# Designs tried in a protein design run: designed miniproteins, single chains, continued (5). Part 1

No score or structure here was measured in a lab: all are predicted.

Each design is a single chain, and the fold is of that chain. pLDDT is the mean over its residues in the fold that is shown.

## One batch from the design tools (miniprotein)

Design m16001
Fold by ESMFold2-Fast:
Structure m16001 (fold): chain A 104 residues (1-104)
Amino acid sequence: TALEHAERALEDAKKALQAVNNGDKETAIKYAKEALGHASRAANEALHQGVTEAAKYFEKAVDYLKKAIEAIENGDFDTAVENLQKAIEYLEKAIEILREAEKA
């Protein structure tokens, strides 16, 4: 489900952030890419379910994850942290909207 992909994306994004903070570039790239894949699937499934507001926030998270991956690859860990934190924020907002839509 969109929610399952979103929760996996959030977990992987948090693991990527931890890896960046530890200076572990390889682990950071791995989890950031896994988060990107799950966030993209969550966006597509939310859109298919008609939860367009959640889909928009997942797409913002996808954009920030792409920027984070580029920053990690370039060794710019400060920019990577900033973009991962933004991705996490948008994933959390999208998850809240999905949970509210499923309860209605």
Scores: mean pLDDT 88

Design m16002
Fold by ESMFold2-Fast:
Parts: structure tokens; C-alpha cells; sequence
Structure m16002 (fold): chain A 78 residues (1-78)
């Protein structure tokens, strides 16, 4: 599957934090460690997230799939 751009991943994490979630809570919801989440955000780990993981993060961040796909495409176009 296509990998989510690190820029979009960072934005979703920042939106989730703005809603009161900690990095620990976000990582737990995605089934990964905080270190793994940080590596994905920083672009140091390029392994793709699953559609389910991306969907869970979008839900936590409070955005629709349509908005997520739009932002993902914008980030890939740059």
C-alpha cells in the first residue's frame, strides 16, 4: 500500500494533541510504541501504516476520510 506522507502524519498527530490526546495515547490506539510513532512522524521509519491504523488516527484527529485523502494527495503533489 502507499505510505502516508510524514507531513500529513505529523499534522494528524498535532490535531489529536490539540484535542487532548498524548503521544502515548495515540501510539497505544495505533498498536505501536511512542518510539515507533516518533520514528514514523520524523520520516526515519518509512514502513507503511495500514489503512486501519491511518483510519484510527484520522478518527482520533477528528477528520473525515475525504479530508484525509485530500490532504494526503496535496502532500504527495509537493
Amino acid sequence: MARIPPEVLRELVERAKAKGYTLEQIAEALGMTVEELKARIDGKDTRPLTVDEIGRLADIAGITWGELVRRWREAEAK
Scores: mean pLDDT 76

Design m16003
Fold by ESMFold2-Fast:
Structure m16003 (fold): chain A 90 residues (1-90)
Amino acid sequence: MEEALRRIEEIVRERLPEAPELAELLIELARLALEGLARGETPELVARAEALAAEAARLARELSEEQQRAALEAAAEAGRLLAEEARRLA
């Protein structure tokens, strides 16, 4: 888990050096997703994830097309790492 989160942090920050607020929101979303995979889903965790996802989407829409592309690439790579971790925990 911690190693997966560290790799996600590195990738997201590398791809979004000019959007640090969005990077931190995507990292927090990944942390909550990993927590849900390891400890199970709770209403509190889902509500927090939904709020962070909405804020991340809002910030992404205010970025340039180049930064929006970088954010999509960062989210896709984070999603891939989360899927790998989910498979290892199954």
Scores: mean pLDDT 80

Design m16004
Fold by ESMFold2-Fast:
Structure m16004 (fold): chain A 80 residues (1-80)
Amino acid sequence: SMSEVEQARQRLGEKMLRVQTLIMSSRNPDAVNVLNKGLSEALRLIRQAEDSDDDKAIQLLEEAIKVLEDSIEEAEKIIK
C-alpha cells in the first residue's frame, strides 16, 4: 500500500539518520566534511523532488540515496 515515492523517502530517511549519527560521533574532520558535502547535495536533490512528478521524484530520491550511501562509505574508510 506504500507508494514507490513513499518507500524511497523512507530509505532516504534511514540514510539521513546514519549520516547525522556519523557526524555527531566522528572526531575526524575529513570524514565530517565528506558527510556534510553529501548532505548538501542530497538536500538539493530532495528539494528538486518536491517540485517534480512521481517518476522524476523517484529518480531524484534514488540519486539522493546513492549520494548519501557513497558519502557514508567514503567517511567510514577515513574513520578506519
Scores: mean pLDDT 88

Design m16005
Fold by ESMFold2-Fast:
Structure m16005 (fold): chain A 56 residues (1-56)
Amino acid sequence: ADLGSAAAAGAKAVKDAGLDGHSEEGGRFAEEAARKANPDASERDARAAGQLVQRS
């Protein structure tokens, strides 16, 4: 999946969990959620998704 789709999945998961996406914890949670939503995603794409959520 593309980076935007991974970031969207991560952002939703962070909000559903009640975490602040701008925090380091929120970014890491978003990365994990992106990996679960996109099993074919590389580790680089998952990390980038977490960073995008943190910056949003």
Scores: mean pLDDT 71

Design m16006
Fold by ESMFold2-Fast:
Structure m16006 (fold): chain A 100 residues (1-100)
Amino acid sequence: SAEDAAWLKEQVKILETVVEEYKELVEQFPELKEELTKKFRDDVSFTLSIILGWLQKNKAPQSVIDTIQQTIAVLNDPSASFEEMVEAVEKTVEELKKLA
């Protein structure tokens, strides 16, 4: 529906804004990168969990659901770098834009 499309576009904008803000913070405060990475993980994981629940309820394409689940797996990987987390989230954003 139009309301569902508007909500999804809002969630995409939130994810893009969070990614941009954390990239800027890591660039400005490289000494805080570890702490910022943990906060980024928490913030993004929460938003992705909400989006995933909505996509599953609305029977979105399995390819999109799989992409989000893969991104969540990267976020939960203790060996993943900030850059790898950002790349995974950006891939999810591009897949979500195809639905909006």
Scores: mean pLDDT 87

Design m16007
Fold by ESMFold2-Fast:
Structure m16007 (fold): chain A 98 residues (1-98)
Amino acid sequence: SSSRLKESLEFARELGREFMLSTSKNNIKAFIERLKKEGIEINSEEELIEEMEKIAKELKNEFALESIKKARERGEGERTIYLGEAALLILLVLERKK
């Protein structure tokens, strides 16, 4: 029925959002651990964003810079998702350079 379809779609959207948030947090954690191995400690979200912008500019990664810009303009979970996207984009380029 139409009611069951709506409930199924709402449930799927909630699962998708939780999956995206979990994945984004894992990507951010991997980025922070990579920086720690290079001797860089991250103690705040502001420091995280500053280091992400610095590295993205050095790599000339326009997609990571755009994700960081969107993260600055968004609140709550959306900010986390865009920071996770930037983290992943930077990590993929760093792995390719080995």
Scores: mean pLDDT 83

Design m16008
Fold by ESMFold2-Fast:
Structure m16008 (fold): chain A 62 residues (1-62)
Amino acid sequence: GPLERLRRRLRRRMSPEQRRLRAAARHVRDLERQGILSEEIVRSIARLTGLSPEDILREARR
């Protein structure tokens, strides 16, 4: 519907930081579902994205 189209449009206009955070959180969730999530992997994702591991984990566990 119109609200879903607006949501998609807003997602495209998200800041690069917000997009990186959501991408990092998605990766963490996928790894957690696979049972291979580790502190080392979270730190690696944080380094690649310039985000804190805590922020990534918080967003992933929403």
Scores: mean pLDDT 73

Design m16009
Fold by ESMFold2-Fast:
Structure m16009 (fold): chain A 81 residues (1-81)
Amino acid sequence: MSLTPLSPSEQPLYDYVVERAKKLIRSRPGIRGFLEEKFKTPEFQQRLYELTRELIDEGVRTVGELSKLPDLDARLLKVLD
């Protein structure tokens, strides 16, 4: 597999990041289908993994903390670019 597996304690954070990215893709008119196809690529999945690792390194430990981040959507939009 092209991705390094997350630990069981990190997996819920990654799952939240993935679901939030999917919601942002669905909210983008005109390019949603293109972004949904891109989302399936190993390169895009790797970028979501790296964003999750960056957030953990910054001190995020729970999904509750992650959901309160004021800039999570802005960081996800940079990954989508």
Scores: mean pLDDT 74

Design m16010
Fold by ESMFold2-Fast:
Formats: C-alpha cells, sequence, structure tokens
Structure m16010 (fold): chain A 95 residues (1-95)
C-alpha cells in the first residue's frame, strides 16, 4: 500500500540520516536539513520544519564542540522520530 511504502521510506531516510550524522555530524545534519526544507510544502509541513530546525541546531552544536555525545545522540533520535512521523502522515494522507 502507499501507506506501507511511505512508512518504509521514512524508516530508510531516518536510517540514512543516522548514518550520515555518525560519519560527519555537521555535513550529515546540514544535508538532511536541506532535504527537509524541500519537503516543508507537504501536508507534514510542521514535522518537516521542526526536523529542519533541529537538524540545523545539531549542526551548530557539532561545529561548536560544546555539545556532549549524549546531546547529539538525543537530537539525532528526536529528528529520526520526526522523519518517521512525517512520512506516516504523508502515507495516511495518500491512502
Amino acid sequence: SVLEALIQAGENLAGGFRFGVEKDPVKGAEETAKIFDELKGSVASEEFQKARDLALELAKKAKSGEATDEEIKKLTEEISELIKKAFRILGEAAS
């Protein structure tokens, strides 16, 4: 179904985001924030805007060196959950 396909797309994007942040937290967060900015016009606009803002915050904290590994991990998980929520909303709207 379209719902199942979009849920899977959200899981894949969340996994890709976690992988990108683990490899390069600044670049991974900034590139993912750009993707969310492109998606802000969707029915899940609020979720994508919040995910973008948190991804930019993650990039800023990673650049400053002031954030702990726990803070970066918590931001990464919050962004990942927003991605999954946004794609579920897209799937439900399309079904």
Scores: mean pLDDT 83

Design m16011
Fold by ESMFold2-Fast:
Structure m16011 (fold): chain A 66 residues (1-66)
Amino acid sequence: MEAVERAYVLYKNKIGDPDELIEKAAEEEGITPEEVANRLMEIDSNPEIRKKVEEKYKEFIEKAKK
């Protein structure tokens, strides 16, 4: 679910349009946009998962801001 994790960190850093991020992650993972939205909510609601995802994609976000 790396596409969903990338969509989450982009969304939280206000990079890109949220609807487009969800749609792209759904296409990459082969799941529905609703499933992506549910998974994003699961990451956001769990502090341990959220921290791990933010740390994992720290460099990715720095590159996306440039």
Scores: mean pLDDT 81

Design m16012
Fold by ESMFold2-Fast:
Structure m16012 (fold): chain A 72 residues (1-72)
Amino acid sequence: SMEELEEAIKNISKPENQMLIIDYVESLLDQLKVSPSEKREILQEVARLLTQEDKEGLAKIIKELEKKLKEG
């Protein structure tokens, strides 16, 4: 759920929450049917933001992907 994702981002330092965020982004990318190369690049960027604990950067990427999925 969105509430679970928001809580995971707030507590980003927990490994369990980092995996949940990665799994969620991967699910969005799979629904968008991006190329394997594009999926890899986006997931690498997400992993980088997670290691930096960049909550705002993560929220921005997730919002952009959700908007793209919603708009078809």
Scores: mean pLDDT 83

Design m16013
Fold by ESMFold2-Fast:
Structure m16013 (fold): chain A 99 residues (1-99)
Amino acid sequence: MIVEEAAKRATEKLRELINSNSSKDPKLIGEFLNEALYAEVATFISALLGEPFERVLELLRNNPSLASRAEEIVLRYLAGKMSEEEAREEFRRLLEEVE
């Protein structure tokens, strides 16, 4: 469920970039890539911690460095190198670094 939702949201953001007439604008390309990352990461944090998706998404948009670190946790979890409980603990610690 989490993986499917995260993949869908990230894929939708990347498809917007591919289908966009603005695909030649480097700034807009960067914005779409960041939104795809935020949607992916926010889906996992929301599902594992029980936080509302939109709240987590806004937090990541305001703290871009957190998104990259959170993606590392997502990738380790998906690769089977981290349990669901370990991923949940790492996300909690990550969010404690922001107010």
Scores: mean pLDDT 76

Design m16014
Fold by ESMFold2-Fast:
Structure m16014 (fold): chain A 67 residues (1-67)
Amino acid sequence: MEEEVEKAIKEARELAKKVQEDLSYMPEGVEAVARVYRLDPEAGSEVAKFLEEAYKKGREKARQAAA
């Protein structure tokens, strides 16, 4: 069980980093965070905040590229 939680956390964090570079990964990032929540709610809360920060940074980069 613990190995599954660690794997899910790593995948969620990798997807959050991808979201920071490309917003099209956001749906996959949300699903990965939801999976962590189902396995471990505390870890899910941490990766959810990490994804939110990544989304904000990705959105700002996209706006600058569009200018």
Scores: mean pLDDT 80

Design m16015
Fold by ESMFold2-Fast:
Structure m16015 (fold): chain A 71 residues (1-71)
Amino acid sequence: SFEEGRKLAEEYAEENALGLQLLTRAQEEGVKPEISVLKEVGDAALVEVKLGDETGLLVVRKEAVEVLLSL
């Protein structure tokens, strides 16, 4: 169940929004963001996204972590 992921996304809603914006910007500009896994809870992972001096968070499925790390 991804229930713990939903709770994390609600807890970190503002940082998650920023993380999504940074990931989108990186894709549009062809720049590689810095991705780090901060913790794993159930089927979810809390990931840090850094682009330049800006940092955001993402809540993703554990299965998606390897895809993000290959960006």
Scores: mean pLDDT 79

Design m16016
Fold by ESMFold2-Fast:
Structure m16016 (fold): chain A 73 residues (1-73)
Amino acid sequence: MAQGEEQLRRFEEALEELEKYAKEKGEVEESLKALEVGLGLLEQLEKEAPELRERIEELRKRIEELKKELEKK
């Protein structure tokens, strides 16, 4: 199996950095595009590692919430 848990940890770290970047720099369009890419990666990871589905779902919810915050700006 191709290190699904390690990929999730890296994704979690990247998402935290993205949340900070999006709020501090106000670069809404670039941040939204990065979040869309992230959602696609999570969808693929869920298919590859269904045992991580609950964690992936929580990350997806975080991305969706951040997208809503950015769209309000």
Scores: mean pLDDT 75

Design m16017
Fold by ESMFold2-Fast:
Structure m16017 (fold): chain A 75 residues (1-75)
Amino acid sequence: MVSEEAIKKLEESILSSSVEELEKERELLEKKKAEIEEKMPELNPEQQKQAQKLLEVIDELLEMIEKALEEKEKE
C-alpha cells in the first residue's frame, strides 16, 4: 500500500519537478490508475475500499501535475 508519507513526497516532487519529470510522473500515474480500475472487479470489498481511496489520491496528484505543466509550458 502507498503510505500518506509517500503521497506527500510525490506532491512536493511535483511542485519542484521539470516539465520532462512531470510528464513522466503523469504517464506513470495514469498507467497505475488504469491498472487499479482494471483489477477493481477482482478485488474483495476491503481491497476495493483501499483501491478507491488510492484512485482518489491519484486523481488529485494528476490535477496538480496538469496545473504545474500548464504553468511551466507558458514559459
Scores: mean pLDDT 75

Design m16018
Fold by ESMFold2-Fast:
Structure m16018 (fold): chain A 66 residues (1-66)
Amino acid sequence: DNLARIDELERRLSDAMRRRGLPAELADDASDRFDAARAAGLDPSQISALVRELLRRYDIDPSELD
């Protein structure tokens, strides 16, 4: 289920951003990008690329998405 995968990755990223105390503006940006991904029907590889881009942008280590 592609939508379930997007939802789970958004939840994990949101949890990591919350632990880091990131500003609401960055959380809003991430949410908008995940909404766009759902609307576009991104495949699993595109979703993974989006998550990696957001992690790099927000300076979050991928290991924090556990």
Scores: mean pLDDT 79

Design m16019
Fold by ESMFold2-Fast:
Structure m16019 (fold): chain A 79 residues (1-79)
Amino acid sequence: MEEQEKVLEELIKRAERLKALFDKRGGTPEERINVARMLLKAALDAGLDEELQERLIKHLSELFNIPEEELRKMVEDLR
């Protein structure tokens, strides 16, 4: 449980760093989608529960301006 929360915090910080990089260097919508997919895959591979997955989805939606519904579809496709 504590390990899963640590993974979530690490993934959120990684997402924030990647967003800062896109804001400074430029990034395409496709690159943002690919980053979101990689972070969601890392969350699933780490065994994050559905509550922590939903929290990550909300943060990624806000950071990368991707609809939550699209991120949920990515989760289903990665399962």
Scores: mean pLDDT 82

Design m16020
Fold by ESMFold2-Fast:
Structure m16020 (fold): chain A 82 residues (1-82)
Amino acid sequence: MEEYRKRIAERAAALAEKIKSLEPEKQKELVQKLREQVAELRAQLPTLSPEEQQIAEAVIAEYEKVIAEVEEALKSQGVEVE
């Protein structure tokens, strides 16, 4: 579990850096897609096993961190994020 969480966190950090290297319009598009993925995972949580729920919650938490980091970067540039 812990090793799996570390792997998820490392991939999420790499994704955040990759997204922040793109132009603002593409960053907004990818943030929207991540928000949709998080919503889908949250909707599936009640149907998952306890072990799968822990994995899904770890993924959700890391994606939410990526979304927040990218949105903060966009706001600092004066870009509308909502």
Scores: mean pLDDT 78

Design m16021
Fold by ESMFold2-Fast:
Formats: C-alpha cells, sequence, structure tokens
Structure m16021 (fold): chain A 113 residues (1-113)
C-alpha cells in the first residue's frame, strides 16, 4: 500500500504539471511528462496485481494506460507536423485519461486499506 501511495503521489504531481504544460502549449514538456506517466502507471499496475487489487480496477487502469500511449504517439506526430490544433486535442485526451487513471489508483488504495 505504501509503494502504491508513493506512485499515486507521483501520478498526481505529473497530472498537475501536465495540465500546466497543456495550458502553456508546451507540447515537448507534455510528451516528456506523459512518458513519465506511462512508466509510473506500468509500475502501479505491477504493484496492484501483486497486492490483490480487483481485476476490474486493474483493467480500468490498463485501459487508461493504453489510451495515454495511443494519444501520445498521435501527439508526437502532430508536433512533428507542426499541427497545433491536433497537438492540443491529443494533449487534452492524455490529461483526461491520466485523471481517470489517478482516480482508479486512488480507489485501489482505498480497497487495500
Amino acid sequence: TEELGELLDRLEELLKKLKEAVEKKDYEKVIELAEEAVETLRRALEVMQRAGVPQELIQRVGEELARIEYYLELLKEAVKNNDEEKALFYAKKIVEALERAVRTVREAIRYLE
């Protein structure tokens, strides 16, 4: 539970910084923060599986991770093509997916209490 709590704190910090980067239209920073969020979520899934978190919560986090990875690749292409409208759209989709993942990780911690 402590390890998952530390990962949740990191995810909440990343989400805050990601929202700030999106507001500033700093897409290079959005990509950097989203890549860190992907690695942190992968670690959270490993911890949740070992801790015996319900499969439904594990699946929900996994679905949001897959969504972040999908939009991250699209964001990288939009930035490469200097398509600011698409970059903003995909960056916002990454934020929404991370917000849902954070809520589900928090629910998993409450289950383990």
Scores: mean pLDDT 91

Design m16022
Fold by ESMFold2-Fast:
Structure m16022 (fold): chain A 100 residues (1-100)
Amino acid sequence: MTPKEAVAKGIAALINHYVPDKEKRDELIKFIEELTGVKIPKDLKLNPQIATGLLLAAATSPEGPEKLVSLQVALYRQVPLDELKKKIEELIDAVGAKKE
């Protein structure tokens, strides 16, 4: 697994855990695939605690952990889709996982 794949799959695992609406999950996962260029398997079996650890390990800057906490708070608070997309993009940018 590349660092970019670890980031994409880690964020997808958090979304699968925290977002109850299937259509919202599918849209957020597609958004991650478009930003990272990584394909996320439909049968992704990644524990959210392990996903958090992978995201922290992939962080190349001190901003990475801060953006991860921001995303986790947004997921817990069930914020609107547009705000979640913004938090996801900020985390992907902070950890250097954006498509080249």
Scores: mean pLDDT 77

Design m16023
Fold by ESMFold2-Fast:
Structure m16023 (fold): chain A 68 residues (1-68)
Amino acid sequence: AVENRENTRAALEVIGVPVADAQRVADAQTSDLVKVRVTYQGKTIEFYADPAAVKPVIEALGGTVVQL
């Protein structure tokens, strides 16, 4: 659980998502992790995350989330 939160936060921070928003996504995750592609500010990253936690935060910031 802690490791999955840190991995999600780190992945989002790498593409420039603000720390507070990356942490919010990490904290909102459930056990349903799937491969997602996140695009934000022209940067793209693929990682395992809960789409229900990632999508509303990233879309509110003007990014996109695709489930793979």
Scores: mean pLDDT 80

Design m16024
Fold by ESMFold2-Fast:
Structure m16024 (fold): chain A 61 residues (1-61)
Amino acid sequence: APVPTLEQLLAEWDAAEAHLRAGDWPGVVAELQRIADGFARLSPEERAAWQDAYEARVAAR
């Protein structure tokens, strides 16, 4: 299976937040599991790139 893109992982975080706002805990757990699986498949360099992308997104707000 292909390694997930950083854009896909960020979209999964957005989905988890949407479920959290709705009070859908099973949905939050499912998205967090997808994120965890995605991160487990990333190289250290890809994880660093994800952190940079996330920090840039938080800074932009």
Scores: mean pLDDT 75

Design m16025
Fold by ESMFold2-Fast:
Structure m16025 (fold): chain A 96 residues (1-96)
Amino acid sequence: SPLQLLLELLEETKERLEKAKSTEEAVEIAKEALEKLYENVDEGLFTYGALEIVNELVRLGVPKEDIVEIIDYALSKAKSEESRLALESMKNIVLS
């Protein structure tokens, strides 16, 4: 199930992010998760997953510049206006 894959990947990704020893490692973990989601789920679930990963990076205190890199990566994969608007909105919140 794509939803089950999303939920399991988010749980695994949050655990990996909490154990990350550097910002660079956290960025790579987030990008790997986004690539797996892009390959395995529809765009709506991908966008939801990206927003959840960004929220976790914010919670963990990852620098804004590195979080923006992750949002820009997700934006590069977004095809719908709805997905782009959600990700752009999150980028504006992170930068405020």
Scores: mean pLDDT 89

Design m16026
Fold by ESMFold2-Fast:
Structure m16026 (fold): chain A 67 residues (1-67)
Amino acid sequence: MTQEFSFTSPDGSVRLELRVYEDGRVVLRTIDLDSGRVTEREFQASPEEAAQLAHRLAADLTARALR
């Protein structure tokens, strides 16, 4: 089963999408909502590691948006 995690920065400027596939493949997609720019990165991780990464990235984006 494919798992998806998505979150938007508090200022609404950036959206992160993390997709975890059954084979351990993880795709991180960063969308700049103001410019429409999309950056995509693929790597391998466990579902637990992917969830931790998603939470950490959400916290980092929140901290940056509040400056």
Scores: mean pLDDT 73

Design m16027
Fold by ESMFold2-Fast:
Structure m16027 (fold): chain A 67 residues (1-67)
Amino acid sequence: MSPEEAAAEVAEILRKEGFSEERAEALGRSAVAVAARRGEEAAIAGLLAAGLSEEAAREAGRIAGRA
């Protein structure tokens, strides 16, 4: 999965969780960058801190880690 594809899929999860399109796109790109630099669990922790549910954060972090 490309980083761009992973960021787009993470952004879609964020939009479904009620984030604005602009914030979802920014957080999706950030989650992919965090996963690449610090690993999937760090990306999950960041998404939880941003206000995602535990289930959504784990799914989004898993996608970010596949980039």
Scores: mean pLDDT 85

Design m16028
Fold by ESMFold2-Fast:
Structure m16028 (fold): chain A 100 residues (1-100)
Amino acid sequence: SKEDIENAVLNAKNIDDLLAKLEELGFSEEVLDMVRSLLLTGKVESSKFPGFSVEVVPKEKLLDKKYLIPIIYGIHERQEELENAKSVEEFKKIVLEIKK
């Protein structure tokens, strides 16, 4: 799984190509939306919590594939927890733990 995600990130031509590869690796539609937000803005968002976002990647690191790989992998590993988060506080805690 980690090697598959690393290969997807390294070989993707653009964000849409990367998201298509991650979908094939078992990322849900909800979590792919979180990854899209991350790749475009450095922030993770959930439709469950409108107007709330968590900064994970500084803007200067958005093109740093080596920096992005462990974060995308962490999102995959904690996918069920992110989807089932009941509060903004719980969601933020999970995302900040992925950032570490």
Scores: mean pLDDT 84

Design m16029
Fold by ESMFold2-Fast:
Structure m16029 (fold): chain A 116 residues (1-116)
Amino acid sequence: LVKKAEEAFKKKDYLKAIEYALEALKIDPNNLKAWELIAKVLTVLGPPLDGETHELIAKASKEDPLAVPKALAAAKALLILGREEEVKETVERVIEGKLSVEELLALVREAAEALK
């Protein structure tokens, strides 16, 4: 699944790349490469992050290798959905380990749907 997501990303089939990455996360919710692929796709398709949000995500990097790609995926998904006011609070919840994987996956799926 991760290899199929990587191949889809290389072909610029971004929605298919998210679909394969989400399927990989159903098998292993701690799959770092799957979270990194989702973050990369949403970065390509979504609006740029502001400096404050970028710095907040960067501060999370040392204790949990999943925190950065999860926080980036959450921030970009919210921006795609036009929910900019929720970005900082949601990023903080991801960094603190307070946002469930199910909530984050639901947010990513909603953003993917909004992208058509």
Scores: mean pLDDT 80

Design m16030
Fold by ESMFold2-Fast:
Structure m16030 (fold): chain A 62 residues (1-62)
Amino acid sequence: MPSKIETTEEVFDTEEEAVKKAEELAKEASERPGVVGVGYTVEKLPDGKYKATVTTGTDESV
């Protein structure tokens, strides 16, 4: 069970840039110690830009 959830958001001018960055961040997150789950979403904004959101779950056992 993840004991901590982290969310990172970045905005890009193109969908391709947003997807590429989200995939890179998700890969980096999955390689961190204690990470038990990673996901990402790319959303088109009303202004024509794209928001990449990466969510990482970590298990920080005490």
Scores: mean pLDDT 77

Design m16031
Fold by ESMFold2-Fast:
Structure m16031 (fold): chain A 58 residues (1-58)
Amino acid sequence: MSMSKEQEEKLLIMTIKYSKEKELSDEEILKILKDLGIKASKATLSKLRKAAEETELT
């Protein structure tokens, strides 16, 4: 992969933050991630959403 796992996680978190701001559905978020070549499931989105909310408090 031309992208590191750490960089992939950053993109996932950024995408979720952007999605929250734009009020995108989980399906729309998954489509964006798929277009970026990132594998994610609804379970992954749930975990990342929690991580993103926790990061916002930093």
Scores: mean pLDDT 67

Design m16032
Fold by ESMFold2-Fast:
Structure m16032 (fold): chain A 72 residues (1-72)
Amino acid sequence: MYRVTEGQTVIKGEATLDDLKTMIRVMGMEVVEVLSDRKVVGRKGDTVLTLEAERDGDNTLIRLTLRTRLPP
């Protein structure tokens, strides 16, 4: 069984690939895949976090998808 949690946050200005990687590491996760300059995947154990950044005028919209595998 999986639990999926979705969220969004908005930051002022531009988010770089290094900013997304830093967000993954600050959450105690490892960067396991870089899908694009604006999309990265982090993992810790059975938990996977996908961050996707999108330009929204002068702001950056960051979409978060957290997927955790629950034990049987």
Scores: mean pLDDT 78

Design m16033
Fold by ESMFold2-Fast:
Order: structure tokens, then C-alpha cells, then sequence
Structure m16033 (fold): chain A 83 residues (1-83)
């Protein structure tokens, strides 16, 4: 099972909301996403089932990470766990 856990830091509530929307987009694309927002941080857990298309899942996750990394107002993006 592919699991990626990401922590993103921003002082902008609007930027955090946009990151949450991008993570929800991964859920709509068939990945299991869990999002937790606390203060100026958003924590996202992304899971792809073993019976799913893992290559597609990796591409979607990498696209998400690249978009977030390039957003203005993102102070930190850390991949906490990747299997």
C-alpha cells in the first residue's frame, strides 16, 4: 500500500484552504485522503489501495506536491512518511 504523509506550513489561511481543496481533489481522483488543519499547519495523509493503479497514484501525489511547493505563501512542505 502506498502511503504519503505531508505537513505544510503557511501563515495565510487562504493558502491553507487552497491546499485543502487540492488534497480533496486527490480524494475525488480515487485516493484516500485525510486532512487535519491546526493553527498555521495542514497535515495530509494520502493512501492508495494495493489493488489500485499505483503508477497513477504516484503521478497524482507528485503533481500535488509540486503544485503545493510552488505556491506563494507556503513556508514549509515536509514529506513526513512515504512507503
Amino acid sequence: MLVVEVRVVSDSEEVLEQIVELAEGLGAAGLRTTVEVKDNEVYIRIEAPEDGDLELARRLINGFLEKVRQMEGVKELKVVKRT
Scores: mean pLDDT 81

Design m16034
Fold by ESMFold2-Fast:
Structure m16034 (fold): chain A 119 residues (1-119)
Amino acid sequence: MNSHDLAALASGEGAEAAMEKLEEWKKNNEEIDLDFSGTVLTEADARAIGAEGDATATGGVYFGNFKVSGPASKLSDEVIKAIEEVMRGYEYLARLGDLRPGESLSGDAYVDDTIFEYK
């Protein structure tokens, strides 16, 4: 199980769908290897992307070097919250790409450089 599956769900179906998939992996005691690429998107960059017609975007997204590996059953609440923030960020980035004139988008997601490795 890998980060691409969760990122694709978050981008396509939203962060909630990705978090439901993570809960399924926890119940099944799946081995996970999640590696999320660092992305920085400032409010200025978000406004530039959404700058066609009357479209507006506010907020920003920051993903540090975030990695989680090991049995999904060992995920702490703190790590799950960090994964949820990353999933919200992927949803926000996908919505920015689809933003049309007259639409507005706001969001904020922040995850520091963090590596979690379960033995």
Scores: mean pLDDT 64

Design m16035
Fold by ESMFold2-Fast:
Structure m16035 (fold): chain A 110 residues (1-110)
Amino acid sequence: SLLREAVRRALELAVAAVEAASDPETVERMRRLVEEALERLEAGTPVEEIIAELRARGGREARIVADALEVGVALAEAGTLIELTGADPAERAARATRVGPADAAGAALA
């Protein structure tokens, strides 16, 4: 899933940033929150529910993980939009409207 890949990458970047600027105990707590979030995503929990729960818990580590999940969602949405808008409009129209007026006229004349 593009969402899972984007979220995983955002979480990896968040952990790396915290590791550079924080004590090992803070990093370990963040790694556990990351692992729990990823396990729940793999189990089919909506990412929005995971974000809401983390924000409700409060605390710096939970906030950072929630922020990283939101970034991952935004990246996945941007990736999906690029794929959708990068599709040739003519090719997409041809696939969607293969039954055009020309095809209908051809069938009527046969």
Scores: mean pLDDT 71

